# Designed miniproteins, single chains, continued (3), part 17

Each design is a single chain, and the fold is of that chain. pLDDT is the mean over its residues in the fold that is shown.

## One batch from the design tools (miniprotein)

Design m8560
Fold by ESMFold2-Fast:
Structure m8560 (fold): chain A 61 residues (1-61)
Amino acid sequence: MVEEIAKKIVEETGLTMEQARAIAEGVVSGDDSPGVRLVLEGRVTPEQATKAGRIVKEMLA
């Protein structure tokens, strides 16, 4: 499940597999901190993080 979600994030946002997996694992466990950390580090944009989180929630529904 996490791998499939991460692949969808990569396809839709252009994030790396590592970034997508970190966000997917975080959201699945109820923790938004990996996505927030990546934004604060300047590695992803707030828009990319928001879209990635939305993809995770949609694929878990």
Scores: mean pLDDT 79

Design m8561
Fold by ESMFold2-Fast:
Structure m8561 (fold): chain A 106 residues (1-106)
Amino acid sequence: VPEDVDEAIRLLERARELIETGTDRDIISASGLITTAMSLAPDSEKVAELLLDALGLQVEYTKDSDIDTLTSIKKFAETIGKKFPQLKDKADEVVEKATKKIEKGK
C-alpha cells in the first residue's frame, strides 16, 4: 500500500533525527520507529534503503560495548541485503561498521 510506504518513510526520517540527538532515550525511541517502519512496508526497496541508512547511523551512535545491539543491527542489515540484492553493497557497509565496533568491544 503506497500510504504505508509514505508512513514508513516518515517514521525513518524521525528515527534519524532521534539518533542524531545521541541520547539513550531517543536512540531507544528510534529503534521502535525503525521496527514499525519495517513492519509497515516489508517489500518496499525504498523503505529498505532508508532502513539501511538509519541502521548505519544507529551503529555510529551505539557504544562499542553494546555487542547485543550491534549484533542485532548486523543481522537486520544482512537480512535486507539478502531480500534486496540491489542494496547488497549498502547492507554490507552497515554490516562492516557493526562488525568493526563489535571487535573493538571485545
Scores: mean pLDDT 82

Design m8562
Fold by ESMFold2-Fast:
Structure m8562 (fold): chain A 79 residues (1-79)
Amino acid sequence: MEEIRKLMEEADALAIQANDAIKNKDYETALKILDELRKTVDRILALAKQAGDETTVAGAERARAEVDKLTAYVKKQLA
């Protein structure tokens, strides 16, 4: 699926940006990027489920869990 590949590339770029923001303690920027990454991963998951791509579904579910964990960490830093 061409659309899934484009979204995966976008997710990879967002993940790099989020990790860089976290390393720099720019938690407000990290939170915005993680929110965008979460939406991108949710879109990948929806498309992969529609396509019956079990490997991409499993990958997207794991990525979603990691994004949620990082988001919780970042929110804790901002409190």
Scores: mean pLDDT 86

Design m8563
Fold by ESMFold2-Fast:
Structure m8563 (fold): chain A 75 residues (1-75)
Amino acid sequence: SWEDYIGSVIALKALEKGLSNRELAERAGLSQSTITRIQRGEIRPSPEQLRKIAEALEVSVSTILEEARRLAEGL
């Protein structure tokens, strides 16, 4: 499902910004283990977690979701 790519998009955007999992977790106000599990696709972020992560990455939630959908569609 396209939601399975949300973690990959988050991981890519963190890498583009030079943020470690620890730094992203600190900015988002989440645990490092939660960020790692989301990035690995082991858990789907809640809407609240996704909002916090998007804010920490300085992107909109819609940007993350649109990029995840594009990856799922092979775009």
Scores: mean pLDDT 85

Design m8564
Fold by ESMFold2-Fast:
Structure m8564 (fold): chain A 63 residues (1-63)
Amino acid sequence: GREEAIEAVKRATGASDEGAERIVEMGEQGDKDGVYAAVGSGARDNGGSKEEMEEAIRAAVEA
């Protein structure tokens, strides 16, 4: 659900609650490219793993 997607994005990217909510909202609106860009950038900055990044993208897109 939405809360699980927010937590997955936070784990991968180190984003705040507000930042993670914005990324999940992109997924809910069907902006997959925006989700990929935001999670990819945040995971690089935060040192998130490939698995954490892939799970965050999946959860946000499926929210």
Scores: mean pLDDT 82

Design m8565
Fold by ESMFold2-Fast:
Structure m8565 (fold): chain A 98 residues (1-98)
Amino acid sequence: SEELEKLKERFESIKDKLDPVTVQRLERALEIAEKADPEKQKVLIEFLSYLLDVLETKDDSGLPEFLKKASKELQWAFFEELVNGFDLDRFVERLVKA
């Protein structure tokens, strides 16, 4: 996928500016996207592109617009994954350090 290749190039260009745990998590996410079915790959690329934008700009204000444009099924899956897989302590720690 040309879109996935561009996403990988963007990741490589900012990789040295990210903490090692973030790098490892993004590498795993990119590997999952590469092996995903075309429909799932498209959604993962859209989400990962948004994540890279946030990491590069330090601006997460676009999250409501991203989610608003997503299907209800994707929104539910996102929040269910967030509740069950999100590292809340690390997220809170990042917020406190801002």
Scores: mean pLDDT 71

Design m8566
Fold by ESMFold2-Fast:
Structure m8566 (fold): chain A 82 residues (1-82)
Amino acid sequence: SRRERLRAIAAKILDKAEELAAKTGDQSILDKTSLLVERLFAWFEAHPDASDEELIEKARELMEELDLPEELKEEILKILEE
């Protein structure tokens, strides 16, 4: 299902955030990314008929609002485009 796909995407995103947080020693990266995933899930629950393009646009908006590192933003976008 689309929800199962979103859960798989969230797991991949969190894995990348954990890798970067471990590499940099910056726990705030993981905290911000967890908040991104939480907000994206909440938005999807409210908009279950949203297109993949709309989901990617919402993720991009949230990444900017949460000021995620550029390296992580690039990896997240690659994951979402799969």
Scores: mean pLDDT 82

Design m8567
Fold by ESMFold2-Fast:
Structure m8567 (fold): chain A 62 residues (1-62)
Amino acid sequence: DEYKELLLALVRREGEELGVPEAELERIVAQLRKDLAAAKTVEEMNAAARAASARLQEIARA
């Protein structure tokens, strides 16, 4: 599960660098953790991380 933890850490770091509010960031990271728990392939894990990253970027532009 080291790869899932890496993806979670990378998304959290991206949100922090973008200045996303902590409450929104924790919500997105919590959802990503659930999505990663359901993911069966590396492709699904990467797709979940990309979706989380896209949400962070959208919040940062608001």
Scores: mean pLDDT 86

Design m8568
Fold by ESMFold2-Fast:
Structure m8568 (fold): chain A 91 residues (1-91)
Amino acid sequence: SAAADALAAVRNGAPKVLERYKEGKVSEEAAEYARKALAAKDPVEQIEYGLKALLAMGGKEVDDEKIRRLAEAIYNEDLEEAERLAREIEA
């Protein structure tokens, strides 16, 4: 499922972001989002902070409202809304 895949990606990816930060390869902002993703108890917040970490690593602007809506759409398996929001964030 998209929700399970996203949560697995965050749980596997966030520790790697922290390793890259120790190597000086990612920003402190990206590392902070990765820490928040790992600390979050709510699965939507885990996905939200995971997405923010990826955007920060890419030097992209973090739109808090759109990213929260994207995390909710992914968790609720609303794939049409998730694709729409992802395209808007990438533009």
Scores: mean pLDDT 86

Design m8569
Fold by ESMFold2-Fast:
Structure m8569 (fold): chain A 85 residues (1-85)
Amino acid sequence: MESQLEQLKAQLAQLIQKDGADSLEVGRALMNIAVLEEELGRFEEARRLYEEALRIYEKLAAQGNRDAEAGRRTSEISLQSLESQ
């Protein structure tokens, strides 16, 4: 779990450098990290990561990215579920 989280965070840093902070790949990486943080019971960190992913997906969906629209909906559902706990 922790080893997987460290690997995902390293991949996120590389994606930000390669594709920029507001890319589809960065949004997906943030979602994957958020899920693991939630599984570890770190709900505050998971919420921050879901909120950042939602921000990226909303920006990309507004630019016409169809894949980002799916990510936007998933991020919204994850945040609503997290706040219901």
Scores: mean pLDDT 82

Design m8570
Fold by ESMFold2-Fast:
Structure m8570 (fold): chain A 79 residues (1-79)
Amino acid sequence: GKSLAEAAKRAAEQGIKDAEEGVAAGKPLEAYIRAGTGAGIAYISAGVAKVSGDDEAAKEAREAAERAKKAADRARKAA
């Protein structure tokens, strides 16, 4: 349960960091792909937590996925 939410947060945070660094380095397409991957992992983690009946972990993982998706959208607009 909570370990999945933590894994989702770490994946999302890594994706956001990669997106920020990629945009700063002039590689917004690579930034978009990396942030999108982090968001995808977090969304899958949210789905697994929901099926397991851990609504709190599902909510935290979904929130992390949304943050990574916003970072991906920013990188895509910079491309």
Scores: mean pLDDT 77

Design m8571
Fold by ESMFold2-Fast:
Structure m8571 (fold): chain A 73 residues (1-73)
Amino acid sequence: GPEDAAASRRSAAQAARAAARGESGGAWTLMHEAYKLGGAGPEGREYARRGAEAAQAGDSVTAARYAKLAYEA
């Protein structure tokens, strides 16, 4: 619902900040939460999934990019 979309966007925004600080573990947790909430729609959900994968791989730069795309969706 709209509440889940808003919560997903907030989680993705927090993930972007964590990734910008090089906090890959924090970014993964927050992007995984955004994905579970269904994203801001299918596109936002896919960006959250890709951001979580990048964070899990330790690629904080790519994680930050996908987190931004997820909360802008």
Scores: mean pLDDT 85

Design m8572
Fold by ESMFold2-Fast:
Structure m8572 (fold): chain A 89 residues (1-89)
Amino acid sequence: MTEEQIKEIAKLLVDLSFVYGVSVEKEGNVYTITIGDNELGRKEAEKALEKLSKIPGVEIKKDGNTYTITLNLSEEQQKKFDEIYKKLV
């Protein structure tokens, strides 16, 4: 995974946290995205999730209104991601 791809993942996850009716929870390398009963927020979230699904090393699992995103990053890539993510939040 390139540094540009790591930056893209971080930005997309931060963008999801600003979507109305969408919650983002982080536990290690796993992000849980919950979409509320809101059509506009669902469309915006689905667009971001589609972009995330195209990035190598990103695994997305859907269960109802909940999407579980797992980042399959190396230890070095995870540290770089955490640094970028912290600056954006």
Scores: mean pLDDT 80

Design m8573
Fold by ESMFold2-Fast:
Structure m8573 (fold): chain A 61 residues (1-61)
Amino acid sequence: RAARRAAGREAAAAMSPERRRLAGEIAGNLRAIGDAIEEGIRRRAAGGGLPEGDVKGEEIP
């Protein structure tokens, strides 16, 4: 293995495994939220123009 110039990058990658885990969890949560929003928009466009959960006048239970 070429553990010279690559050693610095490997050390940086392993520098804070806990921080990397936390960053991964945050990125995962943000991606899930983005996917949910995009799926909602796609459903509305494909659903014949009627929004999901459209209850005119009685929206709040």
Scores: mean pLDDT 62

Design m8574
Fold by ESMFold2-Fast:
Structure m8574 (fold): chain A 65 residues (1-65)
Amino acid sequence: SSVLEQFNRELQRAVDLAHRRPQLQSEIMAALQEGIDAVKAATSEEELQAAVERLRARIREMEAA
């Protein structure tokens, strides 16, 4: 529930970033694919949280560039 809400927030932030910086679209798509794959592979809440935190970190790196 809370982790899923965080994941959805990062997805929305990535979409917003793609609209603001179209040149980052390929990098954003790669980050989203890694995030989705990590969430699918997760077998615990801790692994789900780690997957969301990793996606968050990648989106923040691209925002800071």
Scores: mean pLDDT 84

Design m8575
Fold by ESMFold2-Fast:
Structure m8575 (fold): chain A 80 residues (1-80)
Amino acid sequence: MTMEELLEEAKGLPQAKLHEEAKKAVEDGVEEAKTLTNEQAIERVRAAVLNAKELEGRNRAVAASAAVELAEKLIELGFK
């Protein structure tokens, strides 16, 4: 499974606008990922996508949008 495949899965879920707290959690996740291997970063995003799929309604949309933003930022950092 690639980072782009996980991004596409997350984008397939309902999306919601992220509030400041959720944005901060994404930024913290991006900073932590800078110390991770590609494989570890993929597992982090995969866990976030799976978590979003287990949630319902607005919580699912917020978690999915956070996973999208995390995956996009990690792809920008060179993760595949």
Scores: mean pLDDT 82

Design m8576
Fold by ESMFold2-Fast:
Structure m8576 (fold): chain A 86 residues (1-86)
Amino acid sequence: MNKNGVVVNLDLSKLKPGDKLTLHLRGPFGTLPGVVKKIESLGGKVEYLSTDGSLATVTGIPGTVENVKKIADILPPGTIVTGTFE
């Protein structure tokens, strides 16, 4: 369930100290360049960003509940997020 049309598919109960988060993002056209730059400021690395700015993959984000919440807060409405912890 999401108030802003953002769907986050992450099981935070599986999060362990030292985990790294990989995110796959699908958002509205042109919106993700600014989003991925903010995620990089949290320690992530951009592996992919589509030319139209609608698809991105970011890896190596420090896996914390605070970082997941910060990322969710910056996502534009209509964004779908899938991800894993490792």
Scores: mean pLDDT 77

Design m8577
Fold by ESMFold2-Fast:
Structure m8577 (fold): chain A 59 residues (1-59)
Amino acid sequence: MDELINEAYKKGEELGKQGKTPEEAAAEISREAHQRGLTDAQVAAVANAFREGAEKGKA
């Protein structure tokens, strides 16, 4: 799980640098995580990491 959170954060940071909104990026990654059979709690954790990364990349 920690690896997925770290990867989500880094990918979010990269997309943030490209000017993508954190909301759009988080929605897409949440959809993919749910499709892979992650629990609701795991999906939320991955989506939050992705959103945080995107905010940092934007800054």
Scores: mean pLDDT 73

Design m8578
Fold by ESMFold2-Fast:
Structure m8578 (fold): chain A 77 residues (1-77)
Amino acid sequence: SLSEALKVTFKPIIDKLAENEEQKKAMLEAIESTTDVDKILDALVEILFEGERKEWLLSRSPEQKFLYLFFLANLEP
């Protein structure tokens, strides 16, 4: 299902980028609550980032948001 595909895609990113259990819980709730990829990406950006970086990322396309998160998750162990 689309819901399962989204979980498979985003859970590894969440696991790598979450700095604490509160962020991890909030991001997991976002991917469980909707199949709207745009809403998921915006929620992840809102939870993970602050300040000018957050504002910049929220202004980017969904594809750019996804690529940013994907590469960030894969550059740092």
Scores: mean pLDDT 83

Design m8579
Fold by ESMFold2-Fast:
Parts: sequence; structure tokens; C-alpha cells
Structure m8579 (fold): chain A 89 residues (1-89)
Amino acid sequence: MQEKLKEIAEKADKEYQAVKDDPEKQAEVAAKYWKEALIAAGVEKEKAEEIAKLIKESLLALAAGDEKKAKELLEKAEKLFREALEEAQ
């Protein structure tokens, strides 16, 4: 697991740096690697996909200047993430 998470983090950093000036592409990269990291950490695929989608939508809303929507989406993502961690314990 540790080596897999390290590999995902290295790929994420590389792709994120390549698109640092494109907020939409940054949101796509963030969502992609959040999903991969969550699955590698043992989160169910459907839950990982839902969390990643909310993170992407939150980042896109923030880039569009909709701070309220971004906060609401991020709160939903945080709740799902906490639920996944509690289920794993």
C-alpha cells in the first residue's frame, strides 16, 4: 500500500505542475488522484468516485468565483470522507 500511494502522489504532483495555470485541468487532476489515493487506501470505488466528483466540482466553483457553492461541495466531500474513515475503523 505505501509504495502504491507514493507512486500516485508522484504522478499527481507531476501532472498538477504541468497544468498549474489551468484551473479546470487542475480540478480534473486533483479529482483523478484523490480517487486513486482513496481506492488505494481501501475506500469503496463508488464512495471514492463521489468524493472525487465533489472535490472537482468544488474546485471548479472556486475558479468560477462561487465561493458559497465551493464551500458547500467541500463540506459534502469532507462528510463522506469522515464516514469512510469511521467505517474503516
Scores: mean pLDDT 78

Design m8580
Fold by ESMFold2-Fast:
Structure m8580 (fold): chain A 72 residues (1-72)
Amino acid sequence: GERLSEEELKKLLEKIDELESFSDLEKQRAKYIVENSTREFLRNREKFTEGARAMGLSDEAIEKLYEIVEEI
């Protein structure tokens, strides 16, 4: 599937670092998800939520992360 461009990925990673409510571990996990995901996966809320939950993100963290991701 189509992956994010280097520019899009860089901007998304910077936005994750700006999430003041995220722990360092939540930021690390969020970055891993976006670095290893297709654009289609990131646009699919259900698949994204299940993948993020499997990676150990809380529901609150998933909601905040998805607010950033859905702007792609």
Scores: mean pLDDT 82

Design m8581
Fold by ESMFold2-Fast:
Formats: C-alpha cells, structure tokens, sequence
Structure m8581 (fold): chain A 94 residues (1-94)
C-alpha cells in the first residue's frame, strides 16, 4: 500500500543521505512524499502517513543543507516539524 511504499522509500533515502549521495536521497525522499500524500488523501487521520511526510521532509532538509541550499533546508525542516506534530497528535487521540 502507499504507506508501506512511503516507509520503504524513507529507508532508502536515509541510507543514501548517510552515504553522502544527496541526489539519490532527494529522489527517494520525493517518492516517499508522493506515496505519503496519497495515503493521507485516502485517510486524513493516518498518523503513519504524516510520520512518513515528516521523515521525508527531514531528509530533504538535511540533503539540501549538505548541498549548501540553506533556504530549502529551512523550508523542509519547518514542514518536517509541522507533520511530526500532526502525526503525534493523531497517535495520542487513538
């Protein structure tokens, strides 16, 4: 399903980020975003979908930071923080 694919792409993006392959990290993080967004459209209360969005935006923030694009890094960090809060709120309400 879309959430499972999002989780797998976050795992791959994180591995590429750790290896210094920032282009691959960005590519897989974007794939994770696409699948997480589909999951949230189907179920707006899907806490795991928001967790995947948060993780993908965090990876994008770190990759762009390492590439010297501090403006993009900051924007993605803010999105990561926003979706982490949404994920946490939904998990606490269950």
Amino acid sequence: DDVDLGVRYVFLARRYLQNGDYDRAIDYARLALDHAQRAIRQDPNNALGYSVLSSAYYILSQAYRQLGDLDSSRRYQQLSDRYRRLSDQLQQQS
Scores: mean pLDDT 88

Design m8582
Fold by ESMFold2-Fast:
Structure m8582 (fold): chain A 72 residues (1-72)
Amino acid sequence: MSKAEAAAELIERLSPEEAKRLAEQLDSMKAEIDSLPPEDRKFALAVRDAVKAVADGEDPKKAAEAFKKAAE
């Protein structure tokens, strides 16, 4: 299983409350994300966007599908 597939499965299982906490944690790590190599930064930003979508009330399965497309 690829890292993208594993991350998508985790996103698919997130509750809105869990997603909100994780989104806040990722926002606090903005400087670290900005310092990552381009490929890792793209992946981290795709995860953040998907988690934020679930926190905002999006369907976790829909967010996971969008993440897979963005992580390509």
Scores: mean pLDDT 80

Design m8583
Fold by ESMFold2-Fast:
Structure m8583 (fold): chain A 110 residues (1-110)
Amino acid sequence: SLEEKIDELIDFIQKQSDEITKKLDTSSPQESIDFIKKVGEEVKKKIDELKSLMSPEEQKQLEKLKKEFEETIELAIEYVKKGDMNRAKLLYESAVGLMVMYLTVLKKEL
């Protein structure tokens, strides 16, 4: 169901956020970048799966969310490259919080 797909995406994003935070503390910059990119591709895939089940207006909103998430991944990676792991974490956590909030509201309106 659509509600189950939303729950799956929320759960995935929250679990991967915890793993990214751990990677940023314990792994090399390159390992952290590779992991962030891998997670980002899976999140985008799950958003595209949701879009296929939604109205045209909701599809536009999810596409904007996908674009904002892509931009945040790119910016977080740049901070990792600069060695600013704390800013990379805060930026990633902020993007995750916004996405989870949006998806939670969307689920309640179904």
Scores: mean pLDDT 83

Design m8584
Fold by ESMFold2-Fast:
Structure m8584 (fold): chain A 66 residues (1-66)
Amino acid sequence: SSMNQLAMALSKKMEELLKKYEKGEVSLQEVRDEIEKHLLSLGVPEERARELAGNLTAVIKSRLQE
């Protein structure tokens, strides 16, 4: 389904951004912006893209603080 494909694409993008963030190559704001842009490029509506970008950025942050 398209939802499963979206989830897989997001997982790959999150892994990439987590690694870049760990290396100090990007800020949390840049991570959020990149996730939102990626979601918009996949046809996700603006309000949903903002919500998901916030949630996914929080997950990335929590992985490095726990």
Scores: mean pLDDT 77

Design m8585
Fold by ESMFold2-Fast:
Structure m8585 (fold): chain A 58 residues (1-58)
Amino acid sequence: MKAEELKRALENAETMAETVRKNKASQQRLADAAIESMEAEGPEAGEYTRELLAKVLA
C-alpha cells in the first residue's frame, strides 16, 4: 500500500469510528461493517480500524 493511500484509509477509519461512537443503538453492526470495509482496503487499515473500534465499544 502506498503511504498516501494508507493515510487516507486511516483517516477513513477514524471517521467510521466516530460514526460508530455516535450511533449507540447500532454500534456493533456499524463496527462490523467498518472493519469489513477497511480490511478490503488492506490489512494495516483493517487492524487499525479494529483497534479504534475496540476502544469505542468498551
Scores: mean pLDDT 76

Design m8586
Fold by ESMFold2-Fast:
Structure m8586 (fold): chain A 82 residues (1-82)
Amino acid sequence: SAAAEADRRALEEVKREISELALEAARHILQGDYEAAERLREEIRRLGKEAAERLPSLADEVRQAVDNALAFLDMVEADARA
């Protein structure tokens, strides 16, 4: 349906925004700006919650994208602090 296609398109936009925020946060981690990185982690969580509410049929896919982004940042920070 047109509605399902619109929801899938919105999901892909959300995934793109989450990925862009995660890459920006990773750059801040590599520069030692952990405060800026934490603010971006909060933005990723907020974006994910809002998107899951707006796209309830795709909420699990939204939450998985958030979880993947935060896990990626945890790995980047662990490596940077080593």
Scores: mean pLDDT 90

Design m8587
Fold by ESMFold2-Fast:
Structure m8587 (fold): chain A 55 residues (1-55)
Amino acid sequence: TLDRARDAATQAVRDALDRGWSREEAFRVGWRAAVDAGASVDEATRLADQAVDDL
């Protein structure tokens, strides 16, 4: 579901940034987490972008 994908992307981005990874690296792991949680490619891109932008 989109809610699960959003939560997965947000958590992955937060974890990456907490480890000192770049915003680009955080986007990549957030995108992958959203796809793995069932988001489409377009939704995963939007969710990862939103998570990085909110931080």
Scores: mean pLDDT 83

Design m8588
Fold by ESMFold2-Fast:
Order: structure tokens, then C-alpha cells, then sequence
Structure m8588 (fold): chain A 96 residues (1-96)
């Protein structure tokens, strides 16, 4: 039931995923839950997921799947690196 609700939320938030079957999104939802992602506000427009103190939007999770290919963990490392770079962009440049 919960993986199905998450899959339906993904389709609602990212309708451009018409190439994804509902069952494929249900399996993705099961993978997210197995990795420890916790869905929040599933019945609201600001639905998101919590994982290890971070907040992830539905489009960000889809990006993780696309970037990570075979591993959500690989996608997470990439997303975290981009977040850090964006934060540093407005600061001083450090040399090392």
C-alpha cells in the first residue's frame, strides 16, 4: 500500500514520466523505503522524503535514480556534492 501511494505521488508530481510503468515506480518506491527514506506529507502539495537528516523532493529523487543508474547511493553522493558546490559559489574561493 505505501509503495503504491508513493508511486502515485511520483506520477502526480512528475507526469512527464509517462515512459515509466506504475509497477516500475512501485519498485522504485520499495527501493527508497528499503534505503531508509521516509515519506512526509504524501497528501499535500509539499510532499517530500526524509533521509539521514536531509529533505528530498520527488523530482530530486527521480534525478537520483537517473544519475545513480544502478544505485540510489551513487545518486545521493552526486546530489550532495552539487548542494555543497552551490553553497560555496556565493562564498570565498579557497585554494588547496
Amino acid sequence: DLPTKIADLILKEVPKLSNYKRNDLIEFAKELLAEGFVPVNLDKDDAYFEYEGGKYSVPELILLKMIGGESIKRGLKTLNAHSTVVSTEKGKKSER
Scores: mean pLDDT 65

Design m8589
Fold by ESMFold2-Fast:
Structure m8589 (fold): chain A 87 residues (1-87)
Amino acid sequence: MKWSKEQAYELAKEDLEKLKEAYEKGLIKTEEEAFLAVMIMAQELMNKGASKEEVVEILEEVLKENPDLPEKIKKAIEKAIKYLREL
C-alpha cells in the first residue's frame, strides 16, 4: 500500500504524544521499555507501507522537532534509528 511520508509523520507524532503521556504516568520507566514502544511504532508504520528508510527519516525529524523529550525517550529513539539503519 502506498501512503505519504507526511501521513507517516503525523501518525508517528500521535504515537509519540501517547509515549510521552505513558512515560509521565510511570507506565514506561526504563530505556528498554521506551525502545520497545518505539520499535512497535516503527513496525506499525512499516506494516502500513512505509519503508525502513522513511521510518528512520521520520524518527530523526521527531528528535529534531522535539528537543524537550525526556532523555530516556530520546535515547530510545536514537537506539531505534541505529538498529533500523543496521538491518
Scores: mean pLDDT 79

Design m8590
Fold by ESMFold2-Fast:
Structure m8590 (fold): chain A 66 residues (1-66)
Amino acid sequence: MSLREIAKTVDREKVAEALAAAGLEVTDERIDHALLALHTVPDSARALGERLGISQATASRILRAL
């Protein structure tokens, strides 16, 4: 699934749940960064991790939770 497809179905509540499932602190800043990344980065856990300032492994957990 592409990041664009995920972004079409994701709201702030879904992002908050995915961040918590990945073991991250849920903050408005992280939710905003995740939403921006889902709309603007290439389709990969690495690119999402770089945009969010998190590890590729954590980014993979977020994508799997969505």
Scores: mean pLDDT 68

Design m8591
Fold by ESMFold2-Fast:
Structure m8591 (fold): chain A 65 residues (1-65)
Amino acid sequence: SRVVGDAIIAMALLYEAGVSIHKIELTDDGVKVTIVTKTDAQYEKALAVKKKLEELGIEAEVIRS
C-alpha cells in the first residue's frame, strides 16, 4: 500500500541520516515520523530530515529532550 511504501522510504532516509531515536506510525491516512533528539547538533540534523520527509508528503515531528 502507499502507507507501507512511505514507511519504507522514511526508514531509508532516517537510516542514511544516522537518526537513531525515532518512531514511525502507520495509519490508514498516512505515515507520521517522530524524531527524538538530545543535543543541538542532533536537532539540526533532525530538522534537515524532517524537511526531506515533508517534501515527500510524509508528516514529521522533531522533539528535544
Scores: mean pLDDT 77

Design m8592
Fold by ESMFold2-Fast:
Structure m8592 (fold): chain A 60 residues (1-60)
Amino acid sequence: SKSNAISLFNYFRDSMGGDVALLVIQNLVPEITDEKFQKWMDKGVTPEDVSEAEDTLLKS
């Protein structure tokens, strides 16, 4: 799960750029607040955030 989520993030980052990858993760995890999104823009997205997005996509 976590490895696949990281691969998904890397795919979007390599193909479309980091900005698009961040927007995709934000849309896949509806619990993400504006504050959390701002922290991602400042510090970057963690593998844990990507894993949460993958779990939401696959299990919902």
Scores: mean pLDDT 58

Design m8593
Fold by ESMFold2-Fast:
Structure m8593 (fold): chain A 65 residues (1-65)
Amino acid sequence: MSFSELAERFHALPPEEQERVAGILDKYKEGTHTQEDIEEFARLLEVPPEEAESAMQLLIEYLLN
């Protein structure tokens, strides 16, 4: 999945789902995330589960830049 496609999918989510994704990313940054958080992130952004952690890193980079 490309960086721009991932960013577009994030911004296409309703505000409540964007907040949910942001909460998962905060947990990931702090190292407090669970496997359920990774699965929910993959489901919300329609990312293959095997790509979920890479996609999380890309979104964190996007939000910091």
Scores: mean pLDDT 80

Design m8594
Fold by ESMFold2-Fast:
Structure m8594 (fold): chain A 98 residues (1-98)
Amino acid sequence: MEEVKELIEQFKKAYENGDYDKAIEMLEKAKQLIEKSDDPEVYRAAADAIIEYLKEKGYEDFAKGLEKQVEQATSPEELKGIVLTALDGLIEEAKAKK
């Protein structure tokens, strides 16, 4: 849990500094951690960190959409898929800024 939160915080700092290579690296590490984990609390912590980031950046509609998907997830596998999709979206956005 702490490790995934730290990776998302490092992504946020790198992205804000215009270091998109480091931002992508942190997101890829978070994605690998989620893919290797079978703990739903790790998926939830990642989802919460991503939602908080989106709200801080003013992506209110995106944050609300992700919150609803997380609340409606009926299995750990569904939650994992939602989180991985959100991370892929952030990676593509960071790549587009380069």
Scores: mean pLDDT 83

Design m8595
Fold by ESMFold2-Fast:
Structure m8595 (fold): chain A 81 residues (1-81)
Amino acid sequence: SKEEELKELQEKFAEILGKKDQWTPEQVGRMLDLLIESIEANKSLTIQQVLDQLVKEGRITPEQAEELKEIIEKYKKLKEG
């Protein structure tokens, strides 16, 4: 159940970024784990700030940022509980 939910979030993350055919769920899982660890290590950094910076740099759209925030927050919650 929990492992299947994590995999679904990993697949959705890749899909939002147009990488569904290029990134495996396992690769996305590693990327998400590293992102969450980096945010937790920096007390002044939030998921929102990271995504806002990517939008400012033209790397993702505001719509993608909103969808990615939901995925990252759900993924973090599942890994913690």
Scores: mean pLDDT 82

